# Designed miniproteins, single chains, part 65

Each design is a single chain, and the fold is of that chain. pLDDT is the mean over its residues in the fold that is shown.

## One batch from the design tools (miniprotein)

Design m2400
Fold by ESMFold2-Fast:
Structure m2400 (fold): chain A 79 residues (1-79)
Amino acid sequence: SLDVEVDIALVTMQVALLKKAYSKYKNETLKKLIDEAQKEVDRAIEALREGNYEEAQKHVERAKKLVDEANKLLDEILK
């Protein structure tokens, strides 16, 4: 499924951008959210390699939620 592969690529880019933000602001809660999002991305990639598109999609959705939470926290840090 191209949609799952595209979603994995996009969330991977978002996690990379958050890692760059963490290197400047060094907030511990932000780091935990980034680390958990990366873990979910890694699980999505593994599920995709196994041909388990349903599990890959679940892990992508969890990663997206963690990225959203990290971005909300980053917005609060930047206020």
Scores: mean pLDDT 87

Design m2401
Fold by ESMFold2-Fast:
Structure m2401 (fold): chain A 62 residues (1-62)
Amino acid sequence: TEEMRRRAQKLVEEIKKSIEKGTKESYLKAAEAYEELAKQSDGGVREKYLKKAEELREKAKK
């Protein structure tokens, strides 16, 4: 739906801002946003977003 596309676009913008900020909290927020994108996706796209979320969570541990 249009609402889902708009939501995904906002999540992408939030991810970009969070990664640029580079704090532990911002990496966790970016990971949550990728997990939300994964919920709206299927197959390989879903797995790709989940992998990116996991990478950001690991980065936040440092």
Scores: mean pLDDT 79

Design m2402
Fold by ESMFold2-Fast:
Structure m2402 (fold): chain A 75 residues (1-75)
Amino acid sequence: MAEIYTMLGNHLAHQGNLEEAIFYYERAIELDPNYAQAWTNLGRVYDRMGNTDLAQQYYDKALSIDPNNQRAKAL
């Protein structure tokens, strides 16, 4: 379930629909707060929007869950 919402968020982020991508990433973390990839992807979207401070908070959250998560670097 969290993976499906994360994939939808990824698709929307690639299309430039950053607000909609955030919505689906937030749904993914609501279903599985330990899904580090969704936190990393939220950080990537906020970084793209210029909100570096918020992006760093999400990256720190992802690393606290899975220090070796590299998957979202492709986004």
Scores: mean pLDDT 78

Design m2403
Fold by ESMFold2-Fast:
Structure m2403 (fold): chain A 68 residues (1-68)
Amino acid sequence: MRERIEAEARVSLLHASGFIARKQGDYEEAARLYEEAARLAEEAGFEEEAARLRKLAEEERAKLEAQE
């Protein structure tokens, strides 16, 4: 199914982009990218991956709060 392959590729790309943003110290962008990846994963039926990505987004947001 083409749609599933596209979803897998997009989730992977957003996850990688979020990781890069995190390494650059851009926690706002990292959280946003992980949230977008989680949403696409949920839409594609990747429930475990979506839950994991949401947790990553929450962790990045917590770092933003810590920096004030």
Scores: mean pLDDT 79

Design m2404
Fold by ESMFold2-Fast:
Structure m2404 (fold): chain A 62 residues (1-62)
Amino acid sequence: MSREELDLEVELALAVMQAYIAKKAGDNETAAEWYDRAAEIARQLGREDVAKELQAESEKLK
């Protein structure tokens, strides 16, 4: 694994965690934004299935 891939993995985990925290707080708009960001990071990592799942979570909150 490259250092760049590890940095993206950390960013993905943080984005998902931020989305979850916002969702639990009832801030659906902020949660959707974090899920959209997480989906973009997942695509950069070549994880299209994960990206689609995260995008679907974002769509549920809009």
Scores: mean pLDDT 82

Design m2405
Fold by ESMFold2-Fast:
Structure m2405 (fold): chain A 75 residues (1-75)
Amino acid sequence: MSEEMRKRLEVESLITAGEAYYALGKRYKSPEFLEKAVEYFEKAAELAEEYGDEESAKLARENKERAEKELEELK
């Protein structure tokens, strides 16, 4: 596996994990799952920015904001 391919898979894996936790958090109205979604999307955004992947960084930030909004609505 090339370094570039590994970097893309790492970012994609973090976004996928965030999406999974976000779906669980919404389905079960679980603050814990939504907090995990926020953490994964934050990691994905930071890593994507480090790699210069502006598209993935933007996607991760938008998903993070959505998860944070859902989390606040559960309080």
Scores: mean pLDDT 85

Design m2406
Fold by ESMFold2-Fast:
Parts: structure tokens; sequence; C-alpha cells
Structure m2406 (fold): chain A 70 residues (1-70)
């Protein structure tokens, strides 16, 4: 795992979410799944949150980069 890259990607994803509470909630859910070893779940949380925000293309890009960092 590339911890610095994961941190950067999760913060970039959170910045793309208009509601800071939803953004922080996404980061917390993704980090909890990473700690459990559910890397696929962690990636899906980011992808789905950004798709709901209307930023599907950015979500797919960040999900791919997060998968590489895990």
Amino acid sequence: MKKEEINKLLLEAADLISDPARGSGMVLRSLALILEGDYKGAVEVVREALEREGKKEEGERLAKELEKAL
C-alpha cells in the first residue's frame, strides 16, 4: 500500500463532493474498508460517491488510481 498516495486520492475525492459532511463520510467509510482488507469495497465507495455527485468520469479516474495505490 502507498499510504501517501491513498491519502492524496481520498482528499481529492472528498474535495469533489459539495457537502463536506458527505465528503468526510466517504473518506471514513473507504478507510474503514481498507483497514478491514476490503480494498474492492474501499474503491467502490469512492466511485459511487462521485457518481452520485454527478462526477462519474472523475470518480472512475480516482477509483482506478486508488486501486493501483492499494
Scores: mean pLDDT 84

Design m2407
Fold by ESMFold2-Fast:
Structure m2407 (fold): chain A 75 residues (1-75)
Amino acid sequence: SNATKVVAAALAVLGAEIDRRLFGVDRTEQLREYFRSLVDEETAEEIVKIFEEYSDKDPDKAIQRVIELVEEKLS
């Protein structure tokens, strides 16, 4: 369902934020590929920009904006 995809999207971004903050691992390319397959290339690029802009400053805002974008695109 679209709800399942939105939850999966939120968890993917959360996982990437945890990997970056706790383990110093950059998952940006894996996020791009994941969201390209989940939605499309344009949305994947927008999600990557959100992640890069907010992940270090306001990780909760990154997750919220990704949820909103994915919900809009899957409607």
Scores: mean pLDDT 84

Design m2408
Fold by ESMFold2-Fast:
Structure m2408 (fold): chain A 79 residues (1-79)
Amino acid sequence: MEKEERIKKLEEELKRIDEELEELRKREAEVEKELEEARKNGEDTSELLREMMDLGVEEVKLAVEKTVIKKELEKLLKE
């Protein structure tokens, strides 16, 4: 497989991860706002807290994946 094709695939994966991280950050901001409103109203926050925790786990997974792909891309570009 050509080096350029491998680079392109890794760049496409990075773009996908960056898009997923952007969507996660938007969801986190929305859930955070809903949590604040629910707390002010004395409503049950347990479901929102669970969602926030799940989003945090997803963000960590994507951040690790991005780091690995960036390292591979740098290695290929410097070859």
Scores: mean pLDDT 83

Design m2409
Fold by ESMFold2-Fast:
Structure m2409 (fold): chain A 77 residues (1-77)
Amino acid sequence: SKGAKLAVEAALAALQGDLEKAEKLIKEAEKDPTASKEEIEAAKRALEAAKKGDITAAIGALLRAIGLEIDRELAER
């Protein structure tokens, strides 16, 4: 799922401190019809946590995005 991958990539970019890349990837996910609201929210939470320097919350949001990607891949099989 392209949308789920964009959300995971956005969360990873946020954790790496690349906030501009994270925002661009979130916008791409929002335009992608395969992205769920939950996937986009997970990416946005990672960005918000990274902006605050809350690395624990940012990691939690990334793990959420990865979990949604895995669930989606399993459902598509």
Scores: mean pLDDT 78

Design m2410
Fold by ESMFold2-Fast:
Structure m2410 (fold): chain A 67 residues (1-67)
Amino acid sequence: MSVKEKALKLIGEILRIIGEILDLEKRLEELKKLEEPDLEEIKRIEAEIERLEKEREKLLEELRKLP
């Protein structure tokens, strides 16, 4: 696999994770606007966003280490 092919694959994965984070952030904003927000659902979504952000950082580090 070429460096270029690996870089494109990593970029694609990073973009997918960014999309998932944005969707979760939108849902989190909608939940927080409710008169009686579900605090457990909010906590769950915040934890998932944190997990995805860590995964994104790992992929960015792999991309940065490519020659």
Scores: mean pLDDT 83

Design m2411
Fold by ESMFold2-Fast:
Structure m2411 (fold): chain A 77 residues (1-77)
Amino acid sequence: MPAEWQRIAEEIEARAAATRAAARAAGASEAEIDARVSATIREARETLFPADATAGASAAAGGGAGGGGTARLKAKK
């Protein structure tokens, strides 16, 4: 497997695990947890798989050395 796909797979799994843990902590049912995890994985795949082929187009939307995901004032660049 290409190293880039391995990295992407690990990130998707980490996000899925975080979503699962948060849903369990909130007292969600197993069906709800599965639905949330599946949605997270699907969205990540749609975002990350094209990025592997386009090599740059998606970098502007969610990346930034000086910016992270902020709820109040978004500083994405």
Scores: mean pLDDT 65

Design m2412
Fold by ESMFold2-Fast:
Structure m2412 (fold): chain A 58 residues (1-58)
Amino acid sequence: MKEVEEAALEVLKEALPSLTDEQAREAQRRVGELIEEEGEKLSPEEMREKAREIIEEL
């Protein structure tokens, strides 16, 4: 579980410097929701991929 959460947060952290403040807040909110809803169901690799998709949608 910790590895799955950390994978998502790592993707978020890597993307943050290229995002506006508003996009960063939205990304943090959506990634947080993803971790809470699906963190127990996904592998770290799957979580990282879904987190990247969220970032791309911003």
Scores: mean pLDDT 79

Design m2413
Fold by ESMFold2-Fast:
Structure m2413 (fold): chain A 55 residues (1-55)
Amino acid sequence: MLSVNEALGEYAEELRKEAKKKPSLRELAEILGVSQGTLSYALRVYRKAKEEAAK
């Protein structure tokens, strides 16, 4: 359960939680050096995997 997209999404979500003000998708993508589309997809994959695991 550790694809590159899942790991990227997890890391981005943690950065959002830890930030004083939740950074925008654009700001997170810039920090991670990826496109907004790539990050959006990674977050979607991570959230879906977490939702399925939680039940």
Scores: mean pLDDT 71

Design m2414
Fold by ESMFold2-Fast:
Structure m2414 (fold): chain A 65 residues (1-65)
Amino acid sequence: MSLEEQLEHAIQQALNAKSLTAAKVALKEALRLAEQLGDKELAEKLREALKKKTLEEMKEALKKL
């Protein structure tokens, strides 16, 4: 898979996560991939999502991507 496909897959895993911990793991992988792609705007949005305190708030932040 391309890096772009891997990034989208990681974001989808975060959206489908059943716990905040699982969502953070997937989101950290998405952030690493966004940084490798040089997408600074997406990387900043993913970092902001990682600061959320609940699974619901994190998923809402990801839906705005």
Scores: mean pLDDT 83

Design m2415
Fold by ESMFold2-Fast:
Structure m2415 (fold): chain A 62 residues (1-62)
Amino acid sequence: MLSIQEAAELIARVGGVSKSTAKREITKLMSQGYDIEVATIEILQKRGVSLAEAVKAVQEAK
């Protein structure tokens, strides 16, 4: 299962943002009822990553 730290590191690496920014965005989406994997995919897509690439990145990080 993907942790908040692992998700933040993945978003920072693939999405080109700081881990602090990634953690804030994950926490915001999770507070809105998003699952961590769905939140990570959503943030990556917002950063210009395709849906297929975002899904693959999350699956590889499990």
Scores: mean pLDDT 81

Design m2416
Fold by ESMFold2-Fast:
Structure m2416 (fold): chain A 99 residues (1-99)
Amino acid sequence: MSLREMIVLALLATGLSFASPEEAKRLAKEVIEGVKRIIEELDTADSQEVDSAFGSSPPLSKEEALKFARLVIDQLLKFAPEEYREEIEKVRKELDEKS
């Protein structure tokens, strides 16, 4: 996962507070899938760091990627439609288990 993708997920999560109900559902789904991809990359990347955003940027550590994913999930829990709450809480639990 690149830093750019993580920034986009954060912006999508914050956009939920301004979205219509229809847009909020789409944004919530996109953010949930993005965080799941971060978890998958953490699972496959043994002792290595997560991808950098650019060749000149330092790669994100697993700890930094995990911290960022938690911040995104916390924002999502505050603003996401109720129908996604259970799925979001399951993803948050998975992140806690990776700590």
Scores: mean pLDDT 67

Design m2417
Fold by ESMFold2-Fast:
Structure m2417 (fold): chain A 113 residues (1-113)
Amino acid sequence: MLSGEELMREFMDLLVELAKAGVTDPDEIRAALEEFLEKHKENVSDEDYEFLKALVRGAHTALRQAMAAGKDPREALRSVGRALIRGLGHRFGLSQEKVDALIAEFDARLDAL
């Protein structure tokens, strides 16, 4: 199985790639996240896979709400990405310091686009 940190880094890589490609449609982002989960299904436990599916559904709802409120697409993705990193970090038992470091890395990578 992947470590929680390895899974989170691949997840961040996907979100940054989507932002760089200019993907702003919440449904397209959800589809990409669901494809990522299917690719990693055998690398996580069944319980973790169900948790990840719930996080992706929550992310989709949050993105749709942010877009409906007129939020900038990249800033909506940043906000949702931070929430996903926190949720994954908590689930996989990462320290708060490690979660904060990963969020800072994610923010810096989005700012560099």
Scores: mean pLDDT 82

Design m2418
Fold by ESMFold2-Fast:
Structure m2418 (fold): chain A 70 residues (1-70)
Amino acid sequence: SEVDRLAEEILRLYEEIAKKYFDEETAQKRVEEMRAFLERLKAAGASPEDFRRLLETVELYKKYLEEKLK
C-alpha cells in the first residue's frame, strides 16, 4: 500500500540521519522509536497525506541537523 511505502521511506531516511549524526546506541533507540511511531500511525488509520507530511518533517529535520552537526 502507499502508506506502507511511505512509512518505509520515512524509516529509511530517519535511519540514514540517525547513523550520520548520532552514536550507535542513540541511533538504534531513535530508529526503534520512529518505527513504533509509524506503526501507531498506521493502526490509527492515518492517511497517505499524513505520512507525506511526516516525510517532509523528517526532511526538514535532516536540513536542521546538517546545519547543527548533531
Scores: mean pLDDT 85

Design m2419
Fold by ESMFold2-Fast:
Structure m2419 (fold): chain A 85 residues (1-85)
Amino acid sequence: SGAEKAKELAERALELAMEALRAADAGKLEEARRLLEEAEELAEEALEELKDEPITNPEALEAQILLGVAQLAAGVAKLVLEKLE
């Protein structure tokens, strides 16, 4: 289903966003940027899968929560990268 696929994509987006945050904290600028770009692509795919899914679907809601957490992690990584530039 679209909701199930969105959840899988959202979980992977969060994983990559967390890896990007760790890479940024370690000063690995190029790795962090690459991971952020990959996380953003997966998040966009997850949102596309969610377009026609009702928010009352538990998997769809879980995917949205995971995407929110991924966005926060990516935001923190971007702030760290900006301070290193």
Scores: mean pLDDT 86

Design m2420
Fold by ESMFold2-Fast:
Structure m2420 (fold): chain A 65 residues (1-65)
Amino acid sequence: MPIDPAVARATLLLMQGAIYRKHGDYEGAARAYEEAARTAAESDPELARVAEERAREARRLAEAA
């Protein structure tokens, strides 16, 4: 199966964001999720949507900290 490089990169960024979030680094998580959403936007709009939702939640938590 051909792996889209943009989807692969976005997936890695989503995992990085999840790691930051687990460690309480909500600013780092938000930035990783924002980059994942931007990276996936054309290749996988559904993945981009999920990343945008995670970025908004992480950004909200960062602003509350």
Scores: mean pLDDT 83

Design m2421
Fold by ESMFold2-Fast:
Structure m2421 (fold): chain A 98 residues (1-98)
Amino acid sequence: MEKEIARGVADILTGLGNILAKKGKYEEAVEMYERAVRLLEEAGVPAARALLNLGKALAKLGKLEEAAEAYRRALEDARASPEQAHLIPEAEANLKAV
């Protein structure tokens, strides 16, 4: 997949997930974030923001082990990407809190 198209579609899915999470629809938000993560991973693009949002939604659902895994993956992707390094402190804080 072209990386720019994958980023654009993932941004739309992440945005929809954020709207759903704001409305308390965390299961639907998780579905949108998982789709965003899948597209980015298939395109070889770091998915730290989508993974961080996925972890937050999973934590709201009480799925703490899945949330911890999403935060660990977000932290790994953020450390691998200078563009996403600003997400490192939030990913570390959320992983420690879970």
Scores: mean pLDDT 88

Design m2422
Fold by ESMFold2-Fast:
Structure m2422 (fold): chain A 104 residues (1-104)
Amino acid sequence: DEERVELLRKLKEELGAGEGLINIALVASGGNLEEAKEIIRALQQLSDEDFQFLQELLEETDDREEIIERLAERLMRDKGLSPEEARRIAELTLETLERLRELR
């Protein structure tokens, strides 16, 4: 659980650098350019406050579906995204963290 929180912090730092976002997306997609583009678009929609909220969720629960639902609800409320868009962003964000964890 602390490992997922640490990976989220590193992901946030690399997103701020710009080049790190591209590298993360390529690694998480296994080199699939279309999947990498979707990951980039999803992660670019997240603010520092969204990452803080996700960190708090990861500390409170390990239920993948609960994390996705709670993050999607926040994105709908705060950014006006559709349910489908919000859920896709939440799923891609969590999957990116999971794939980065598996590569360590």
Scores: mean pLDDT 76

Design m2423
Fold by ESMFold2-Fast:
Structure m2423 (fold): chain A 97 residues (1-97)
Amino acid sequence: MLTELITKIITALNNKDYEGAAEYLKELIRYLSETELSEFEFDVALSLLRMAAAILKIEGETEAAEKLLEVVDALEARDFEKALEYVEEFKKIGKEL
């Protein structure tokens, strides 16, 4: 499930489908809040999302990259409520682009 969710998020981001990426991010946040992951699995998931944000920034999608990093930072802090709040802001980017 974790690898499948990360793959769906990255695929949506590559297609500039920010609404789809937001829905998969919500599923990932729910999964992370409900599942006892090893610290290694959690760190790998966050690292992959940070890499996706770095790629967005290189592609000039700076606002999307910064919002994705806010989601990742909230997840690292185990603040799942704040992560969901940032995903709603991320979803809005797709409506204005």
Scores: mean pLDDT 80

Design m2424
Fold by ESMFold2-Fast:
Structure m2424 (fold): chain A 61 residues (1-61)
Amino acid sequence: MAATRERIVATALALTRRLGRRPSVRELADALGISQATLSRLTREVLGASPRLLLAGLPVP
């Protein structure tokens, strides 16, 4: 069973590494294969935060 939180964070970190910058909400949703609306709902449900806040908290190179 994959933890939804861990999957979202891992995908966001992988995108940040690949792009050399913070990804947009759209880029993260596309990488996860879901809509931006679904991503917003999931991040609020599992992290208590918007996807924008999640992305703002990621380390960048």
Scores: mean pLDDT 76

Design m2425
Fold by ESMFold2-Fast:
Structure m2425 (fold): chain A 69 residues (1-69)
Amino acid sequence: AAANAAALSDIAVKTAIIGLETDAELPSTPPAVQTALAELIAAAKAALDAGDIALAEALLDAAGAVVAA
């Protein structure tokens, strides 16, 4: 159960990262937003690599807020 929950969270985080990387690569995205997204995505990937899924999710939520602003 715990292993399955962690695997699902990992997949969700990785899926969100792919979506945000796509948004950051759009030519229509302002340079300041591209920079902020790149930094947050890099931090989220580092957190995921460290096994800190909660931190990765928080950083991706912050990246989503930057896109929405």
Scores: mean pLDDT 74

Design m2426
Fold by ESMFold2-Fast:
Structure m2426 (fold): chain A 83 residues (1-83)
Amino acid sequence: SSEEMIELIEQMIEELETLDKNLENLSREEQEKLLAQLKGLLEQLEKLLEKAKKEGDEKLVEAVEKLKKKVEELIAKIEELLS
């Protein structure tokens, strides 16, 4: 259901906020692995966003866009740390 998906998305955002606070404590290898995982997640979120838009599920669209923004922000931070 859309409500269950939104709940999972909100939980993922909280998990990513916890990871954000701990980024500097990760090794370079762990940061590189996390970057790869986040890029994979971004691809899945783009597919989910397209589906949600086609189905007209505006609440799910909003939740996915919020998670996508958080993922993009973390990718940028990790890329800066790896530079």
Scores: mean pLDDT 88

Design m2427
Fold by ESMFold2-Fast:
Structure m2427 (fold): chain A 65 residues (1-65)
Amino acid sequence: GSMAEEGIKEAEELAERSRDNPAARTLALSGLHEAKKLLEEGASDEEAARSAYKGVEAARKAAEA
């Protein structure tokens, strides 16, 4: 699959695993939603992937805090 598809999948899985941590879940979902919006607007796979992975990274940091 594309890098964006992989990032979106990771963000979805992290959001599901973070159901008991609202801050982490929100950050993962934000990255996911932004990535999907970018793809709908014709942005590159690389740009969408960056948004998805940014959300994943922010969510992981929030879960560790």
Scores: mean pLDDT 83

Design m2429
Fold by ESMFold2-Fast:
Structure m2429 (fold): chain A 47 residues (1-47)
Amino acid sequence: SNAIIEQGKKEVDENLEKAKQSTDLQERQKYYNRMLTTLDRTRRLTG
């Protein structure tokens, strides 16, 4: 569904931007992990 793909893209972009702006390694890892999880789930839900 297009809605799931669009939402997934937004969440990936938001987490990537937050990771780039974070100065704490643990915070950056959290956002990177959220990005990867969102990508994986989006692919599984739309495939």
Scores: mean pLDDT 80

Design m2430
Fold by ESMFold2-Fast:
Structure m2430 (fold): chain A 87 residues (1-87)
Amino acid sequence: MAEELLKFAEGKKTFSASTLRALQKALKSLGIEILEITEEGLVTLSDIQYEQLKEAIKEFQKKLGLKDDGKLDEETVKALLEVYEKS
């Protein structure tokens, strides 16, 4: 999960469905809604889906008092994992 989330910071658009569902669970626990994942295996995000996910990450960062640049830096990934484990 963390390795794939760091790939988002590099502009990568392909993630495992399990990583995207874990990200959705963490974001949803804070009231942030993102795209529904019904696929299995590897999911490739469109440009629109990637921008929507980036905006969701910015909202997540803003709610936790982190830098709201939409980048999945080390602090943001750590916060996402902590929220996921608590949800």
Scores: mean pLDDT 70

Design m2431
Fold by ESMFold2-Fast:
Structure m2431 (fold): chain A 69 residues (1-69)
Amino acid sequence: HMEEAKRHYQEGLEAYEKGDYEKAVEHFERALKLYPTPEVYLALGRAYKKLGDEEKAQEYFRKAQELID
């Protein structure tokens, strides 16, 4: 189901580019549930930062670092 995760990640990126950060988060969370990667955690961190949720942004950035350490 890696293809489904990739599709959700791409849809999340498109929503992010359009400034729809809430929709971007929804797509990235679906991608994460299907196939967790550091890239998806970083995308969630960036999207939450745009939504003003700095605490969630920092948590997702930390999770990304844990996967690449």
Scores: mean pLDDT 85

Design m2432
Fold by ESMFold2-Fast:
Structure m2432 (fold): chain A 55 residues (1-55)
Amino acid sequence: MSKEELVAKLRELASKFTGSLGEFALELVDVLEKYGSKEQLERALEGAEKLLEKL
């Protein structure tokens, strides 16, 4: 998966959170897009998917 595809998936998952948590998640994705590595994005996506499974 490309870095752009990982960012898109992370934004999609972040949009499932509401209020301040959703805003915070979108800010984290923006930071990872600008400064993060592909490996960091892959790890963030895995963590976000696991978090959503528990909610």
Scores: mean pLDDT 76

Design m2433
Fold by ESMFold2-Fast:
Structure m2433 (fold): chain A 71 residues (1-71)
Amino acid sequence: KAKEYFEKGKELAKEGKYEEALEYYQKAISLTTDNKLLAEIYRLIAEIEEKLGDKKSAEESRKDAESLAAK
């Protein structure tokens, strides 16, 4: 289920539907404890935040991804 929401989020992001993509990434996060998957989701959240001009949120999401990837 978490991977299904993650894949849907990636599809929406490719379509430029960034707000909807973020919603599906949040659903994926709520359904998984896999640190590797969580790190990947946070990286993609940071990419969207960067595209939306929210540099501070993007930096914070990148740090979350790096922390999870180190586990």
Scores: mean pLDDT 81

Design m2434
Fold by ESMFold2-Fast:
Structure m2434 (fold): chain A 70 residues (1-70)
Amino acid sequence: DAEAARLREEHLRLAEEALRRIPEEELRRALEPVEQESLAFAAASDDPREAGIEALRRAVETLRRLLEEA
């Protein structure tokens, strides 16, 4: 579970920074496609744990991109 723990910690740190620097509406719009894709993947997957890790990975990637552009 090291991968999931690492991604959760990274996600929390990036989310905190993003909330401080990026308007909430912009964050919501950028994260909506990621959330929709994660929900679709979870619905199609027989492994909810793997789906959760993939969702975290995508959220981290999106937050990093937004912070680089900010």
Scores: mean pLDDT 74

Design m2435
Fold by ESMFold2-Fast:
Structure m2435 (fold): chain A 69 residues (1-69)
Amino acid sequence: MTEEEERRLLEEIERLAEELRKKGVKVPRSAEEAKKLAEEIREKYKDDPERQRLLEAAVMLLREREEAE
């Protein structure tokens, strides 16, 4: 993975995280809630593993931001 590719991936993840936040998606507060959301993402985007991975990363980023406060 190049530095440019890593930067683009992070920008995409941050963009998705902001979109999820704007849509009012509840950020998981527990491991159980995170697991349920991950299962919903996998079911909804089973035909698009790249989008699935990006959405899971976006959810993790949102969770990390909530945990930091």
Scores: mean pLDDT 70

Design m2436
Fold by ESMFold2-Fast:
Structure m2436 (fold): chain A 62 residues (1-62)
Amino acid sequence: IIEELEEAAKKGDIEKVKELLKKIEDVRLAAHILLEYKLVKEEDLNPDLSDEELKEQLLKLL
């Protein structure tokens, strides 16, 4: 699932990224992948968020 997220992020497939993000348990790793492929910006992410809050924020930014 993480490998699928990385491939979708690399391709810029936002719809698939959103679908996979809903299923991902490692939200911190998911955030890192989205930052690496520039789908989200570091300045838009709050490092103090819980995993559940971070997941919601990532979905809103996409």
Scores: mean pLDDT 78

Design m2437
Fold by ESMFold2-Fast:
Structure m2437 (fold): chain A 83 residues (1-83)
Amino acid sequence: GVEEALKEAEEAIKEGMEVLKQSKTPEAVSLAIGAVLIAIGGKTHAELLLRKGASEEEAAKAAEEGAKAAKELVKKAKEILEK
């Protein structure tokens, strides 16, 4: 449900921050920062939707889409770190 989706967004924020701590190149840093911001955006959008009385399904989708986009950026940052 929406609680699980919000938790996924929080986990994406945490993973992005961990990758950011390991990032030493401008490219990896930019991707890690982007991941954190997108995950925060998805979580914040979901919380705003709930506050406005939107469905839990709409809120969950917003958080999940943010987490998914953040995970893609984290993957790209990790690929740079492994090279």
Scores: mean pLDDT 83

